# Designed miniproteins, single chains, continued (3), part 25

Each design is a single chain, and the fold is of that chain. pLDDT is the mean over its residues in the fold that is shown.

## One batch from the design tools (miniprotein)

Design m8832
Fold by ESMFold2-Fast:
Structure m8832 (fold): chain A 100 residues (1-100)
Amino acid sequence: MPLPSVEEIRAAAEELMKGMTPAQRHVLQQLTEGLIRLIETLDADEIRERLEAVVERLRPKAEELAAKVKTEEERREAMLALMLEMVTLLLGRPVTLPAP
């Protein structure tokens, strides 16, 4: 799959933020900026390989969450949790959500 553009990443983040608390929005903005910086810094092939590896690792968790979520709110929370794990794996640094 082709890599998403910076604009597409920002648009997706804005869509996810519509149902989030201010603290969650702040964390998602930081994660989005980290992902954009990674895309601007690394070669496209390296980003693709890392994304493929992360997707394969997170696929079982994503499938479990997709089976469990029934509302748009639950879907947004699940996507935010997956994005946190994805960015943590891509950056090699632990990242956590602030408490609700």
Scores: mean pLDDT 66

Design m8833
Fold by ESMFold2-Fast:
Structure m8833 (fold): chain A 85 residues (1-85)
Amino acid sequence: MERSKQLAADLVKRNKKESEEARKAVEENPDLPVGKLLAYYKLNDMARKTAESLKGTVPELAEEAAKVADAARDYNKAQAEAKRA
């Protein structure tokens, strides 16, 4: 049980750290190619999915990861709509 909780916490920390590093790169260079921007937002979406899995185990980590992932949701939605137009 402790090991599973530790692995979940490590996964959330890794996803959040990678997403934050990618976000800083985007903020420092907003002219990044669309492909790189999409990759950065995929990391945030993965963090949100991890948070949803942790709802009953580690609510603090789940909430924090979800906040990071929510920022990517609107971007992914806008990109999907642009592809259809």
Scores: mean pLDDT 58

Design m8834
Fold by ESMFold2-Fast:
Structure m8834 (fold): chain A 58 residues (1-58)
Amino acid sequence: MAIVHLKEFNDDVEKQAKALGAQRVEKFGENKAVAYVPSDKVEEFSKLPQVEKVEPLV
């Protein structure tokens, strides 16, 4: 699993992340989000323009 950092938190970003297989999406800070993503879906998330960084979970 990985934590994917998203540049913005809004309904469209949350829906897109869940549609791509994110287990949950949470607001992070004031205007960013994190998505909890299965390891096999991380590559698909890296293609999103809204992705700021990917943080692998051990």
Scores: mean pLDDT 78

Design m8835
Fold by ESMFold2-Fast:
Structure m8835 (fold): chain A 83 residues (1-83)
Amino acid sequence: VTIEEILKEAKLLFNKYKDENGKLDKESFWKVVDELGEKFNIKLSEEDREYLDKLFEENKDSNGKLDKESFMEVLRKWLEKIL
């Protein structure tokens, strides 16, 4: 499985879980990450969860949410670390 294939599915899941303003809160972010992990057989370790939480906190807007561009950057950084 390539990073490109995973990111393509991540875009579909972002569109499925985004709110009325086109953004993901932390709960929806974890739903996307968990579904992505199940689909691609990626087992999320405690270290992976800590890293993803850190990336979410570093990239969230003033309302505590991620837009599509920030979300894709967070996932790309994570996938580059684990793949």
Scores: mean pLDDT 86

Design m8836
Fold by ESMFold2-Fast:
Order: structure tokens, then sequence, then C-alpha cells
Structure m8836 (fold): chain A 121 residues (1-121)
């Protein structure tokens, strides 16, 4: 199921953090990823390092949708950057509701990129 896939991606992301990969290395690996799956795992790991499990789950869900729709990897990376930038901004916000809203709004925009990419084929 989609939920099981999200948990699998998060488990793999946590393992990368346990192996000592830092934020700069994770972002570089996401940008240089040759597959949607690799980009998704590295992006989710970076979100977890920012303290945003919400953003990590959003990236895992986005990656799954992108794989189903055979989205171009560059569109997937663009969509993931929106979520990660929102997570970086949310980390500076003391109000949990405002922080959550920023990540959720970025996820909606990111989903729009993937859906538009699918319709242009």
Amino acid sequence: SGRDRVEEILERARRLIEEGLGPEELLEKMENAETIEEATVYGAAYALLLGSELAARAIAALGGLAEINNAPIEDVKEAMRLILKAAEEAAKISDPREARKIVEEAFDEAMGIIMKSSLER
C-alpha cells in the first residue's frame, strides 16, 4: 500500500542518518540521484534532519505518486525542493500550526507539479 511504501522510505532515510550522512551530503545525493526512488530517500532523510517528519512523509508520498505517473526526475526534484525549502522555513517558526501549514501548502504545490507533468504527455 502507499502507507507501507512511505514507512519503507522513512526507514531507509533513518538508516542513512544513522550511517552519519549530513545535510549537505544528503542534498547533493538527492540532486545527483538518477532514480525517483533514490531522490525520494535522500530528500526524506534531509527533511528528518530538519526535524520535520511531516515533510519527510510528504516527500515519500510525492515520490510514490511520481513513480506511478512516470514523472520526469527533474520535475520530481523541483517538487521536492519546494517541500524541503518549506521545511527549512518551518524549522524557524515557533507556532506548530503555522509551521505545519507552510509544509502542507508546499506539498499541495509540489503535487501540482507532478500532476501537470503527467498531463503534458
Scores: mean pLDDT 88

Design m8837
Fold by ESMFold2-Fast:
Structure m8837 (fold): chain A 68 residues (1-68)
Amino acid sequence: LSEEEIVQIATEIGRLAEEGRYDEVRELLEKLVEEGLISEAQAERILRLAEEGRGTDAGTLLYLVLSA
């Protein structure tokens, strides 16, 4: 993934979380797991942050994971 793609994906997760669209957050995270870009454990952690109203933290964690 390019830096631009990572920023776009992380921003989208944060936006969907702030909108309460948790099913779409889950679907995007599942896609990233299927593509081998993140682990299932990382996806679950990010989803948990989103569901707790911590959408910015969820996006930030996804950015850090994808940038590693």
Scores: mean pLDDT 86

Design m8838
Fold by ESMFold2-Fast:
Parts: structure tokens; C-alpha cells; sequence
Structure m8838 (fold): chain A 83 residues (1-83)
């Protein structure tokens, strides 16, 4: 299921040792969530984003800004990434 895939990606992001891998797993989770909106999964993703170093958050901010269509999911992700 999409829920299982997103949870696996969040676990991989938590366990990753380098910022590049963390970015890639979180970007994949964002893409899945954008296509399959879920408030519960969005909250989990935002909590993982808040734990990231500034350079990872900046890469995710650029990714979401350039690739996501306008939605409540995008708005909440951008708010989490900026603050």
C-alpha cells in the first residue's frame, strides 16, 4: 500500500547516514503523498522534515517549490520547510 511505502521511505530516511540519501527518500515520500493525499502521513512526513539539517531542508524546499502542483499538502510542506 502507499501507506506502507511512505512508512518504509521515512524509516530509510531516519536510518540513512548521508544527507543525499535522506533527501532522496524524503523527496520520494513527498511525491507519493502528493499523488495520494493523507493528513496522517503528511503529519509524519512533516515531523521527519523538521528533524533534518538545514541543507536537506533547503534541497526539499527547492524540490517542493519547483515540482509540486498547488495543494494543501504543498502549502503545509512549504511551511514546515521554511520554519
Amino acid sequence: SVEEEINELLEKARNAKDNGSKFLYLAQAIGLLHRNPSEKLLEKLIEEIKKQEENVRNLLLDFVSRHASESETKKKLLEALKE
Scores: mean pLDDT 81

Design m8839
Fold by ESMFold2-Fast:
Structure m8839 (fold): chain A 110 residues (1-110)
Amino acid sequence: SIEEEAIKFLLEVQKDIIEINQKVDKLYEGIRATGNAEAIQKADEIIRELLEKRDRLNEKASELIEAILNNAPDEEIKKLLEEAKKDWEEYKKEAEKAIKEMEALLQEAK
């Protein structure tokens, strides 16, 4: 069913977010360990921007979850799922960019 597809997608996204968070946390700890104030400040900015994007992603994911819980029509769930998939791809790209920028900061701060 479209509901099962949506649930599977949401669980997959949650797993990927956990992995992204783990990578970001490790990089942030590494940057903090250098004691380089400029690198730490830049890392804080990158993380702040990424968290803002994640909050927007979570708001839209909540709309999909609410539609499923309220037994919305399949067409509505399908539309919200397609929007959520697009938002996830954009977030994933932004997260990959953030990780690369933090990796560069860590190398520069060494």
Scores: mean pLDDT 89

Design m8840
Fold by ESMFold2-Fast:
Structure m8840 (fold): chain A 62 residues (1-62)
Amino acid sequence: SVEEKLRKAGFELGDGDLTTKGVLVELDGKLYKVRAPRTTPIELIARKVESIGGKFVRVLPI
């Protein structure tokens, strides 16, 4: 599933805490709100999303 692919790529699904940041990604033509550690560089997030066939869209407020 898309959710399992996102989790395996190191993204957290659902509500995070102040140690995570929200990011909007596109996968299989649909938008998903996922979370990554706030210290993770945007370039690495984009590369991880691209590695699973997706596209990085933008950072969301925590």
Scores: mean pLDDT 78

Design m8841
Fold by ESMFold2-Fast:
Order: C-alpha cells, then structure tokens, then sequence
Structure m8841 (fold): chain A 74 residues (1-74)
C-alpha cells in the first residue's frame, strides 16, 4: 500500500503517542521509542521510501516490545 509523506508522519505520531502511554512505567522503553521515532522522521525528511520507513519503525518497536516482554517473563 502506498502512503503519502503526511499520512506516514501522522501514523508514526499516533503510534508513538500510544506506545509512550502503554510504556509510561518503563522510561527505558519510552526513550528507545522516542529515538526510533526521531530516526524515522529524519528518513522521511530525506526522501526515503515512506513504506520502508514505516516497516523499519514497526520492526524496531517490536524489538523494544520483545525486550519488555522478556524482562516481565523472567
């Protein structure tokens, strides 16, 4: 599916706000999510493929979610 630059930015903002609220009790996870978000915005600003940027954002966020889940399971 093809997304516009503006649609991708809005999707990233909404996803980040949701994730920061979900991980409000984990400052380390919040910091990593914010770093991923800033990196994604820079790539979009530089004219990178918005679909690839969104896919990488989801991949990096999943790594953070997996790390949190592993700590909770241990």
Amino acid sequence: MKLSKEETIKALEKAVNTLLEEYKDDPEAQKKIEEIYKKSLEKIKNGEDVEEVLKEFEREVHKVMDEVARKKAA
Scores: mean pLDDT 79

Design m8842
Fold by ESMFold2-Fast:
Structure m8842 (fold): chain A 74 residues (1-74)
Amino acid sequence: MAELQAQLAQKEAELKALVADAQAQVKKLQDLLNAGKISQDQFNKQVQKIQDKYLPQLEKIGAEIKALKAEIAA
């Protein structure tokens, strides 16, 4: 049980770090857009690339967290 809780904590930390990294990248693009250094089209394209990169990883980690929570609750 303690080992599963440690794994859950590690996966939740990994998820939070991944979300924070993705949000930091989007914020950097938003700052560039607000400064007029990139167009709305360039912003949309770069945000889509971030989503394409991070969504599969977030889905995988989310599934792992769900499985660990189910094992802990059983």
Scores: mean pLDDT 83

Design m8843
Fold by ESMFold2-Fast:
Structure m8843 (fold): chain A 103 residues (1-103)
Amino acid sequence: LDEIMKDREGFELAVRVALHMVLTNTSEPKLVSLREVAEMLGISQSTLSRAIDEAYRLVQEGVPIPLAIVRALEPVIGRELALEVVAALSEASMLEFLEKNAP
């Protein structure tokens, strides 16, 4: 997971898949576009993209991934949903999916 989330593209992939899992209440990861996830959240794709950019920037500055995700996403999607995204990133099915689909 840490290796996949080292670059911006892999980081975005992990976050958008985790968001989709949380929003659909499923443990099955699925390749999903940023636009689709943003529409499910009721926000613009640009708003979600900027939140992911902020989370990635925090990770680059040495903030642990779970804390970076909560800090960056909470203002946009709320704390409860941000915490569920962190939980989804810890699922074994997520790691296997990302290893196969990472850029």
Scores: mean pLDDT 81

Design m8844
Fold by ESMFold2-Fast:
Structure m8844 (fold): chain A 94 residues (1-94)
Amino acid sequence: MTNEEKVEHIIEVINAKIENLEELVELSEETKKLIKIATIAQFKKEFNLPDEIIEKIAEKLNLSEEEKKRLWEWIENKSLEELGKEVEKELEKN
């Protein structure tokens, strides 16, 4: 599998996760963005994905500079458990 194919597969997983959550609860656009950021950060930590893969995922998902900054901050400063809690908090707001 090429790096490009890997990026595309990860994006498909993220989109499927959001779609599955939307079957259960109505999600705001802000909540969807935070779920995307948290999921990318989780994958970076769980699978030791290279920084280049993360950057390509963020680019293809059209993350803003502020959203990319949050993504890298969460990768560096949050545990997998804390990332899960951030998603739960955001879902509770909607």
Scores: mean pLDDT 80

Design m8845
Fold by ESMFold2-Fast:
Structure m8845 (fold): chain A 89 residues (1-89)
Amino acid sequence: MEIKVDPASVTIAPGETKTQNVTVTAKVGETVTLTFTLEEVKDGKVVDKKTLTATFTPTEAGTYTTSGSLTSKVSGATLRVNITVNVTA
């Protein structure tokens, strides 16, 4: 399985909304549960957090994309993504 996050990391300005796309490649018949957490980080501390979960079972092998967005609350913060993937055959 391949996972891509675009963009992988960004700095966001106050009031700015950034969207990160999470793309996964899956095999037929596998159930994929993807949990990703969007974190706004300032000076090494998480100042805001949003968690999203997507589950899918592909009927054909391919690439699947989901997205999350976060609006910055703090000047000079960095948006960070943490991803957990569970695959069940």
Scores: mean pLDDT 63

Design m8846
Fold by ESMFold2-Fast:
Structure m8846 (fold): chain A 85 residues (1-85)
Amino acid sequence: SVEEIEREFARAMRELLATDPALRAEVLAVERELRPDPDASEEEQLALAIRRLDAIIALLRRHDAPEEVLRLAEEVRAILEELRA
């Protein structure tokens, strides 16, 4: 299910960021730059979420994150794209 994939990704990210302070700092910078806008439309919020996830996936690749974490991130991205369609 979507909720299971999201929960699994959140757990994997929490574990990874606990062991990699440099990656954690860069992820937090992305989250600050691409923060959800409460005044944005549902479509704009979804587009922003995809942009944020794309930036995080790029950071995960740059830091040689485990393939499992990258796989989960790509699955979450696919779900967001399906919601946009």
Scores: mean pLDDT 86

Design m8847
Fold by ESMFold2-Fast:
Structure m8847 (fold): chain A 100 residues (1-100)
Amino acid sequence: SMVQRQRQQADDLYDNYQRTGDIGDLRRATNIYISLGDYDSAANLLQQGIRDNPDNWPTYHALGVVYRRLGRYDDSRHYYQQSIRLNPNDTSSRQNLRQV
């Protein structure tokens, strides 16, 4: 199925990220899971991204978005705040905080 192919693509991208550290592959993998509505899988990948690179503010922003979609507003707020702490110019996280 198309969904099965998309999940396989996301898994292949995440495997490549784990081998190479290419943040672009992590971002593409998480975006596929988000597009499928699989926010739990997206959150798991992004949390690993934070463990691997704790100063990469876009990963915190993305996790804030995912937790908001899950209705986990306290977690969403926390990760938007961490993104802003790492990058005070993160206007997207500041705007998104108004939705949680």
Scores: mean pLDDT 89

Design m8848
Fold by ESMFold2-Fast:
Order: sequence, then structure tokens, then C-alpha cells
Structure m8848 (fold): chain A 98 residues (1-98)
Amino acid sequence: EELREKLIDFIVEKIRELLVKHGVPQEKADEFAEKVREEIERWYKEHPDLPLEVLIERAAGIVRGILVEELNFSPEEAMRIADELYEAGKKELEKLKK
């Protein structure tokens, strides 16, 4: 539970950082990061035993979708940003497991 909450907090903050880095206004980046937190919390209510690796994958997928559908990023740019989030989340999970 504590490991999960730390990973969720890391992912949400990383989403804010990545969106702002790629030109999304801070207020809008905060809005999208909170939407991803809501989806993750909903997912864990429905599936309490969801593996943390799957959480990282799903968060990256949601961000990719937002970048293409809401923010007019190219599919290639959105995929690169989502991959950066995925790799960062995976590295953080490995650190938290120690």
C-alpha cells in the first residue's frame, strides 16, 4: 500500500513535469495529472491487486492518449513522451522495491 502510494505520487508529479517541459501550460498540466490520478485510484478500487508494472504501463498509455487527442501532439511525439514516463516509472519502482 505505501509502496503503491509513493509510486502513484511519483507518476503524477512526473506527468506534470513532462507536460510543462513539452510546452503545456502549468494549470492544464496540473489538470491532466489529476485526471490520471483519478483513473489510477478508480482502477485500484475495481482491481485492488493490480500489479505496479501494469499501473506504469496504463499511466503511460493514458498520457499518450491525452497528448494526441487533447493537445494535438503527433503520435510519434506522444509515444516518445509516454516512453519517457514509462522508463522513469519503471526505474522508480525498482528503487522502491529495494
Scores: mean pLDDT 84

Design m8849
Fold by ESMFold2-Fast:
Structure m8849 (fold): chain A 87 residues (1-87)
Amino acid sequence: SLIDELERMIERIREAGKTSVEELITEVIAAGAQFQSLGYHDEARRLTELANELQRPEAQSDPEKQEEIAERAVEILERAKRRLEEE
C-alpha cells in the first residue's frame, strides 16, 4: 500500500539523515519523484526544494543541518500519510 511505502521512506530518510548525505539526497529525490507521479505536486515541489538545499556545500558538511532537512522531509511524508489514513 502507499501508506506502507511512505512508512518505509520515512524510516530510510531518518536513517540517511544521521549517516549519509548522499543517501539522504537520493531518498528525498526518490520521494519527490513518487509524489510527482501520483499528482501530489505541492509535496513533490517541497521535497525537490529540500534536495536542492542538501546539495549546497553548507548542508553537505553539516550533520546537524542534514538531520534538520531530513526531519522537514519526514514532516511532509507524515502529513501525506495522515491524509491517506483518513480515507
Scores: mean pLDDT 83

Design m8850
Fold by ESMFold2-Fast:
Structure m8850 (fold): chain A 64 residues (1-64)
Amino acid sequence: MADEAYEKLVEALKKGPQEAAEVVRSMKDLDVGLEALSRVVRDEKPDPETLKAMAEALKKAIEE
């Protein structure tokens, strides 16, 4: 599950920050989502705009 989430997030990152944010927002399992997000930040080093979009999506997922 975490590996699949990681692959989807990496692919979305190549498309843009909006797509990356939507993948984060759609994650039902926060543990899996957090693990995938941590790997992406470490390995892919997204730009600040993409990081901000993903962080905002994660915040909304936690608030809902």
Scores: mean pLDDT 72

Design m8851
Fold by ESMFold2-Fast:
Structure m8851 (fold): chain A 91 residues (1-91)
Amino acid sequence: SEAEELLRELERLTNEPELAERWLRTLAGMEPEEQALATRALRVSLLLLQERLAAAAELVGRTDLRTAEEIERAFLELTEPEVERLREARE
């Protein structure tokens, strides 16, 4: 469902475990009209959060780093050229 997709994306961006499961349970107890309204509110909130995160990342110059794996890869890439340069200087 759209609500599940939006909640999974929100869970990913906020790094809050089980956020999607909790909200899906809440939505299941709502009338269809209320679910549609809540889904629209969630969509707008997600868009605003994404825009805010992008702006924050630009301020720190790291728009490419959003997950632990991306951060780890960036640190490895930063470290590898330095290690290689030190290796060359040693020889």
Scores: mean pLDDT 66

Design m8852
Fold by ESMFold2-Fast:
Structure m8852 (fold): chain A 111 residues (1-111)
Amino acid sequence: GLEEAIKHIEEAIKYIEEAKKAAEKGDVEKAEKYAALAVEHLSEAVKEASKVDKELAEILAEKLLEVADHLTLAVIAAREGDIETAVEHLEKALELAKESLELVKKKLEKA
């Protein structure tokens, strides 16, 4: 449900932070690994939300797809050696993931 969705978004945020640290060090392989783990947890968060609130799940799916898009662009930039662009996309993914976390937390507080 929403508590499980929150836990998965929090885990995704941790993996995005680890991907950013790896990218800043030029460790493309670790950045790709952590970005992939973040996307997996974001997908699980949408599935958990959909069990209890279909409207929230649709909004969350759209927002978390935008997070996943930025993670994909970060990985592409990192592979091309453009670490500055990779970090910028990871920072945007982190911002959007944190906004999504607050949205789910507000819904849980009203339940």
Scores: mean pLDDT 88

Design m8853
Fold by ESMFold2-Fast:
Structure m8853 (fold): chain A 110 residues (1-110)
Amino acid sequence: ERLREAVRDALELTLKAVEASMDPETVQETRRLIEEALKRLDEGKPVDEIIAEFRARGTKPARLVAEALRIGKELAESDTRLVITRVNPEEGAVEYRAEGPANAAAQALD
């Protein structure tokens, strides 16, 4: 449950970032792939296998979803929150900032 909630939150943040910065076609495809990823999670497929599958597809929306899944997994495992700060589908990259105890410690070092 916690893994699914963290992954869903990461996917929702990614979709909002894509909606704010990308064309409607990319938004629609990203939403479709998010629904597919959540369905695979509900079927009990390991998140690492879903990440590998989406990365293998090689499309920009698929890379974004794979990265969001990875971020969600890290959130579930680390008791931290992540905020997606930038999305670059050309590079297949999602930039994020950690929030919580880890982020507070990092800020204290600067």
Scores: mean pLDDT 70

Design m8854
Fold by ESMFold2-Fast:
Structure m8854 (fold): chain A 70 residues (1-70)
Amino acid sequence: PDLVVTITPKTKPAAGTQVTVVLSDGSTIQGTADENGNVTIVTPDGVGPVALKDSSGNTIDVEDIAVSPA
């Protein structure tokens, strides 16, 4: 089963900004910031986000992570 994960950065990126989400297994998923600066991705169950990176590879600080069933 997959999970819907909503990540809230401490510094809100502009809407439409692409970010890379790094998962606990070392894989990556591309996400896009919404109008509220949140990034929503779908991840496999048991694999959680561990870092958020911008297009230059810089780490983005995370304020909150919300998880729901996909």
Scores: mean pLDDT 78

Design m8855
Fold by ESMFold2-Fast:
Structure m8855 (fold): chain A 80 residues (1-80)
Amino acid sequence: MKELTVTFKSGTVVTVKLPEKTTVKEALQKIKKELEREHPNDEKAKEELKKIEELLKDFLDVVLSAEELQKLIDLAISGL
């Protein structure tokens, strides 16, 4: 398992454990689950995640390494 750390513009930080290779969709689903578990009332971070999901919708079936997923998600957040 590899760790992926998501730092939202709201300041909320979520860390998830991913396989060495997985789909963008699986990574986003794990981030959503962890965000809902650790920060259930953080509506701003949830809205940011929805925007990230929309930005990455054409990449959902792409299989990437955890390192590539980290870079892709960081770029998506920077574009919010």
Scores: mean pLDDT 85

Design m8856
Fold by ESMFold2-Fast:
Structure m8856 (fold): chain A 105 residues (1-105)
Amino acid sequence: SKEEEIVEEGKEKIKEYVEKGDIGGAMRAFVEAAARLARLGGSTEAFVELAEALKEGAKENEMDEKDIQDVKSALDSATRLAESADPEAGERLRRIGEETVEELK
């Protein structure tokens, strides 16, 4: 499905940026993929898979407090974009994002 394609592409881009130590690139890739998913309604499963890729990347890098705050800002931005495309998708992503930020602390 188109949703599966967006998730797979998003996960690959996030992992590539993480491997390069470019956490900013990984966050931008996450926001772009989440926004695209939201336009398709964005299932809980799809958002979870995307957030888990970001979370695993964060665990593999020594993230300081600023990096964690930047991740939170990216999740907030993705949620706002998702909500503007589909309010229910935005609410799903908001909950997943909150849980992801808590797990990064």
Scores: mean pLDDT 79

Design m8857
Fold by ESMFold2-Fast:
Structure m8857 (fold): chain A 106 residues (1-106)
Amino acid sequence: SDVAALKAKTDLNGKIGEARTNVRDGINRVLDAYRESAEQGREAARELKDLLKKGKDEIRAAMAKASATDPSKAATYEKQVDDAVAAMEDEVRRAIEEGDRLAQEL
């Protein structure tokens, strides 16, 4: 139904937004932790990687549901997810690299 398709799309967009928020909060925690100590920074970085993995898994599950509900949009949802995941992976990598630089300057 149109209602089911709209709900699945809304759920997918919600999971992408939730993952982006969690990754952003995780990045802030990593940078703050590295300013305190290299060890705390590395622990926060591991937690950030776990948050990214969980977010990716939840987004992929929501994408599969949205694609099953509206197969005509499957390619659109796949591109939306691929772009969002690539952006989050890039942000996480850059945050960890920046944290390592902060630790070297202390």
Scores: mean pLDDT 89

Design m8858
Fold by ESMFold2-Fast:
Structure m8858 (fold): chain A 67 residues (1-67)
Amino acid sequence: MQPATKDHVEELCNQYELDDELKKGLLIYLEEHPLVTMDELEESIQEYVTTGNCSLINTAKKIAEQN
């Protein structure tokens, strides 16, 4: 399994047209959780854009608001 990197976050945020605030939160989240895989990150983003609710993405948004 490939771990998610900053480059992967940038690619996915561009692909799914996510806000810069969420991108910032995701980058900080990955620094705290370096074992998150690219597949897990993409699945979480897909869930968020489809349902508006995903625990990983909600945590990233909270991190962005605090930083």
Scores: mean pLDDT 78

Design m8859
Fold by ESMFold2-Fast:
Structure m8859 (fold): chain A 96 residues (1-96)
Amino acid sequence: MKNPKFSEISAEVLEKYASELTELDVRSMLEFFARIGAFKEAERLVDALIEMTSLPKEKKARLLLVASDILEKYGMTETAKRAREEAERILKELGL
């Protein structure tokens, strides 16, 4: 039932494209997953964003805030809180 290849690809693929990943890309992917009912895939995308080490801290925080807003809109309140708390932690470290 679990797709190991998809789980492996989600983190590695985002890391490869970290420099090109935009707020619009994150929003579009999450809205797409939510619209088709792929809530587990949306959760996996947020987990991958949190796990990414190749993103600048400021960019990572901004992407997580975008993710949190979309997740709250679609009722994924627990995942939204995790994304927002990680973003707030990063922003506080940066004095923002």
Scores: mean pLDDT 76

Design m8860
Fold by ESMFold2-Fast:
Structure m8860 (fold): chain A 85 residues (1-85)
Amino acid sequence: SMTEEQKKELEETFTKQVSKMLEAVLNKDKAAFDAAINALRKKMEEVGVPQSEIDEIVELLKKWAETGDTYYLVKAMDKVNQIIE
């Protein structure tokens, strides 16, 4: 039910906000990290992603930031790709 425009907006927002999250982690800027998470969450809500999937993606991104383990980032990317395909 998501339009091609909404899928593209979600992909672009995910990429942009993950880049900002990475900068925030490198700078130890929790406020910037939380702002990037919130921006991504809002876009996912706007395009109609189910709340359970939003929560899973956000949890994976937070685990990535906490652990530095790229496994969690890859899993978050996989979930977004499943939503937009």
Scores: mean pLDDT 88

Design m8861
Fold by ESMFold2-Fast:
Structure m8861 (fold): chain A 70 residues (1-70)
Amino acid sequence: MDEVLEEIERLLRSSASVEDLPHVAEVVRAAKERLEAGAPPEEVLRASREAAQLISEGRFDEALEVVRRA
């Protein structure tokens, strides 16, 4: 679990500027909540890869929504 969350945080941070770090923190929190709720780690990781792309495009609300749907 911790290793998956660390990978998610690394992915999201690599796609964001310093100014976007608060949005990254919200998406990481959503991913952690999904993992704690029993969502499959592979689904959360896949959603986080999509969220990383959306973050790089400045689409933070969509990134958060994608992870919440995992």
Scores: mean pLDDT 80

Design m8862
Fold by ESMFold2-Fast:
Structure m8862 (fold): chain A 71 residues (1-71)
Amino acid sequence: LDQLMQQAVQLLQQAMEALRAGDRDRARQLLDQLDSLLQQIRAVADPSNEELVRQIDLFEDLLQTLRRRLE
């Protein structure tokens, strides 16, 4: 799980770098990969781990915010 969360951080950083470079297509692909990974993390996460659930929710909110910036 920690490995998957670390991968989510890396995908988010790469998506932000692509956005700064103006590469919108790459940013969209990276955000789609992040979305898929977050769904996998949520499926295997213990729902009683409230801190982990909050972290996943924050990543999902940030993902939606970045997608809106792409239009």
Scores: mean pLDDT 81

Design m8863
Fold by ESMFold2-Fast:
Formats: structure tokens, C-alpha cells, sequence
Structure m8863 (fold): chain A 78 residues (1-78)
């Protein structure tokens, strides 16, 4: 769906903008034309990098008009 595509683009942009974060898995489920449930797995160098990634992700989703019903980020710190 278009909203799932926009959500995936937001994740990709946020990852590119956040040094020290590698996205290993992304699950996106559209619940409406504008709202998604997102589950992301990341490998990160620090908890701070994960927080910056989440902030940027929320900004990128908002810029694309995507609303979040649920956002789950599973982080492995290396």
C-alpha cells in the first residue's frame, strides 16, 4: 500500500541520517490509508543513537503524512 511505502521510506531516511544505527528488519502494517503499525529491529552503537533514530523516524513519518498507531523498536547495542 502507499502508506506502507511511505513508512518504509521514512525508516530508510531516518537510518541514513543516524550514524551508528543499522536497520536489520522492518515490519509495516497499514491500519488505514494514513495510519500504520511499525516494528523495527536495529543494531546500534549506543542507546543515544537509538533515541536519535526514533526522533528522526517520527519526524520523517510526520513529513510524509503518516500517523503511527504503534511503534516498536527492538535494539541490540554492540
Amino acid sequence: SEVEEKAREAVERAALETPGVLVTDVEVKAVSETEVEIKISVVATSEQAVRLFEERLREELKRRGVRIKSLEIEATIV
Scores: mean pLDDT 89

Design m8864
Fold by ESMFold2-Fast:
Structure m8864 (fold): chain A 87 residues (1-87)
Amino acid sequence: SPVIPKKVVIVAADTPTAIETAERIARELREAAREAGQELEVEIVVVDADFEELVEKAKELAKERNADVGAAVGADGEVKSFLRKQI
């Protein structure tokens, strides 16, 4: 069975595409958690930065917020996700 995260931080570029992508990911995660009967906290942070900086910000915030999963969403909707234990 898939392990659904309890807390996720998504750092998105300040573009409509990135924000829409982050909101879609959050919605999909919330739906999966609801179907599994699990509580989920998802935080979306919007930052005007390039993709490399968004990835580093996502790693820092995942550690700071004790999130299980962090994700960065670039200006064109590119996504990089990681487990906190991998950073």
Scores: mean pLDDT 84

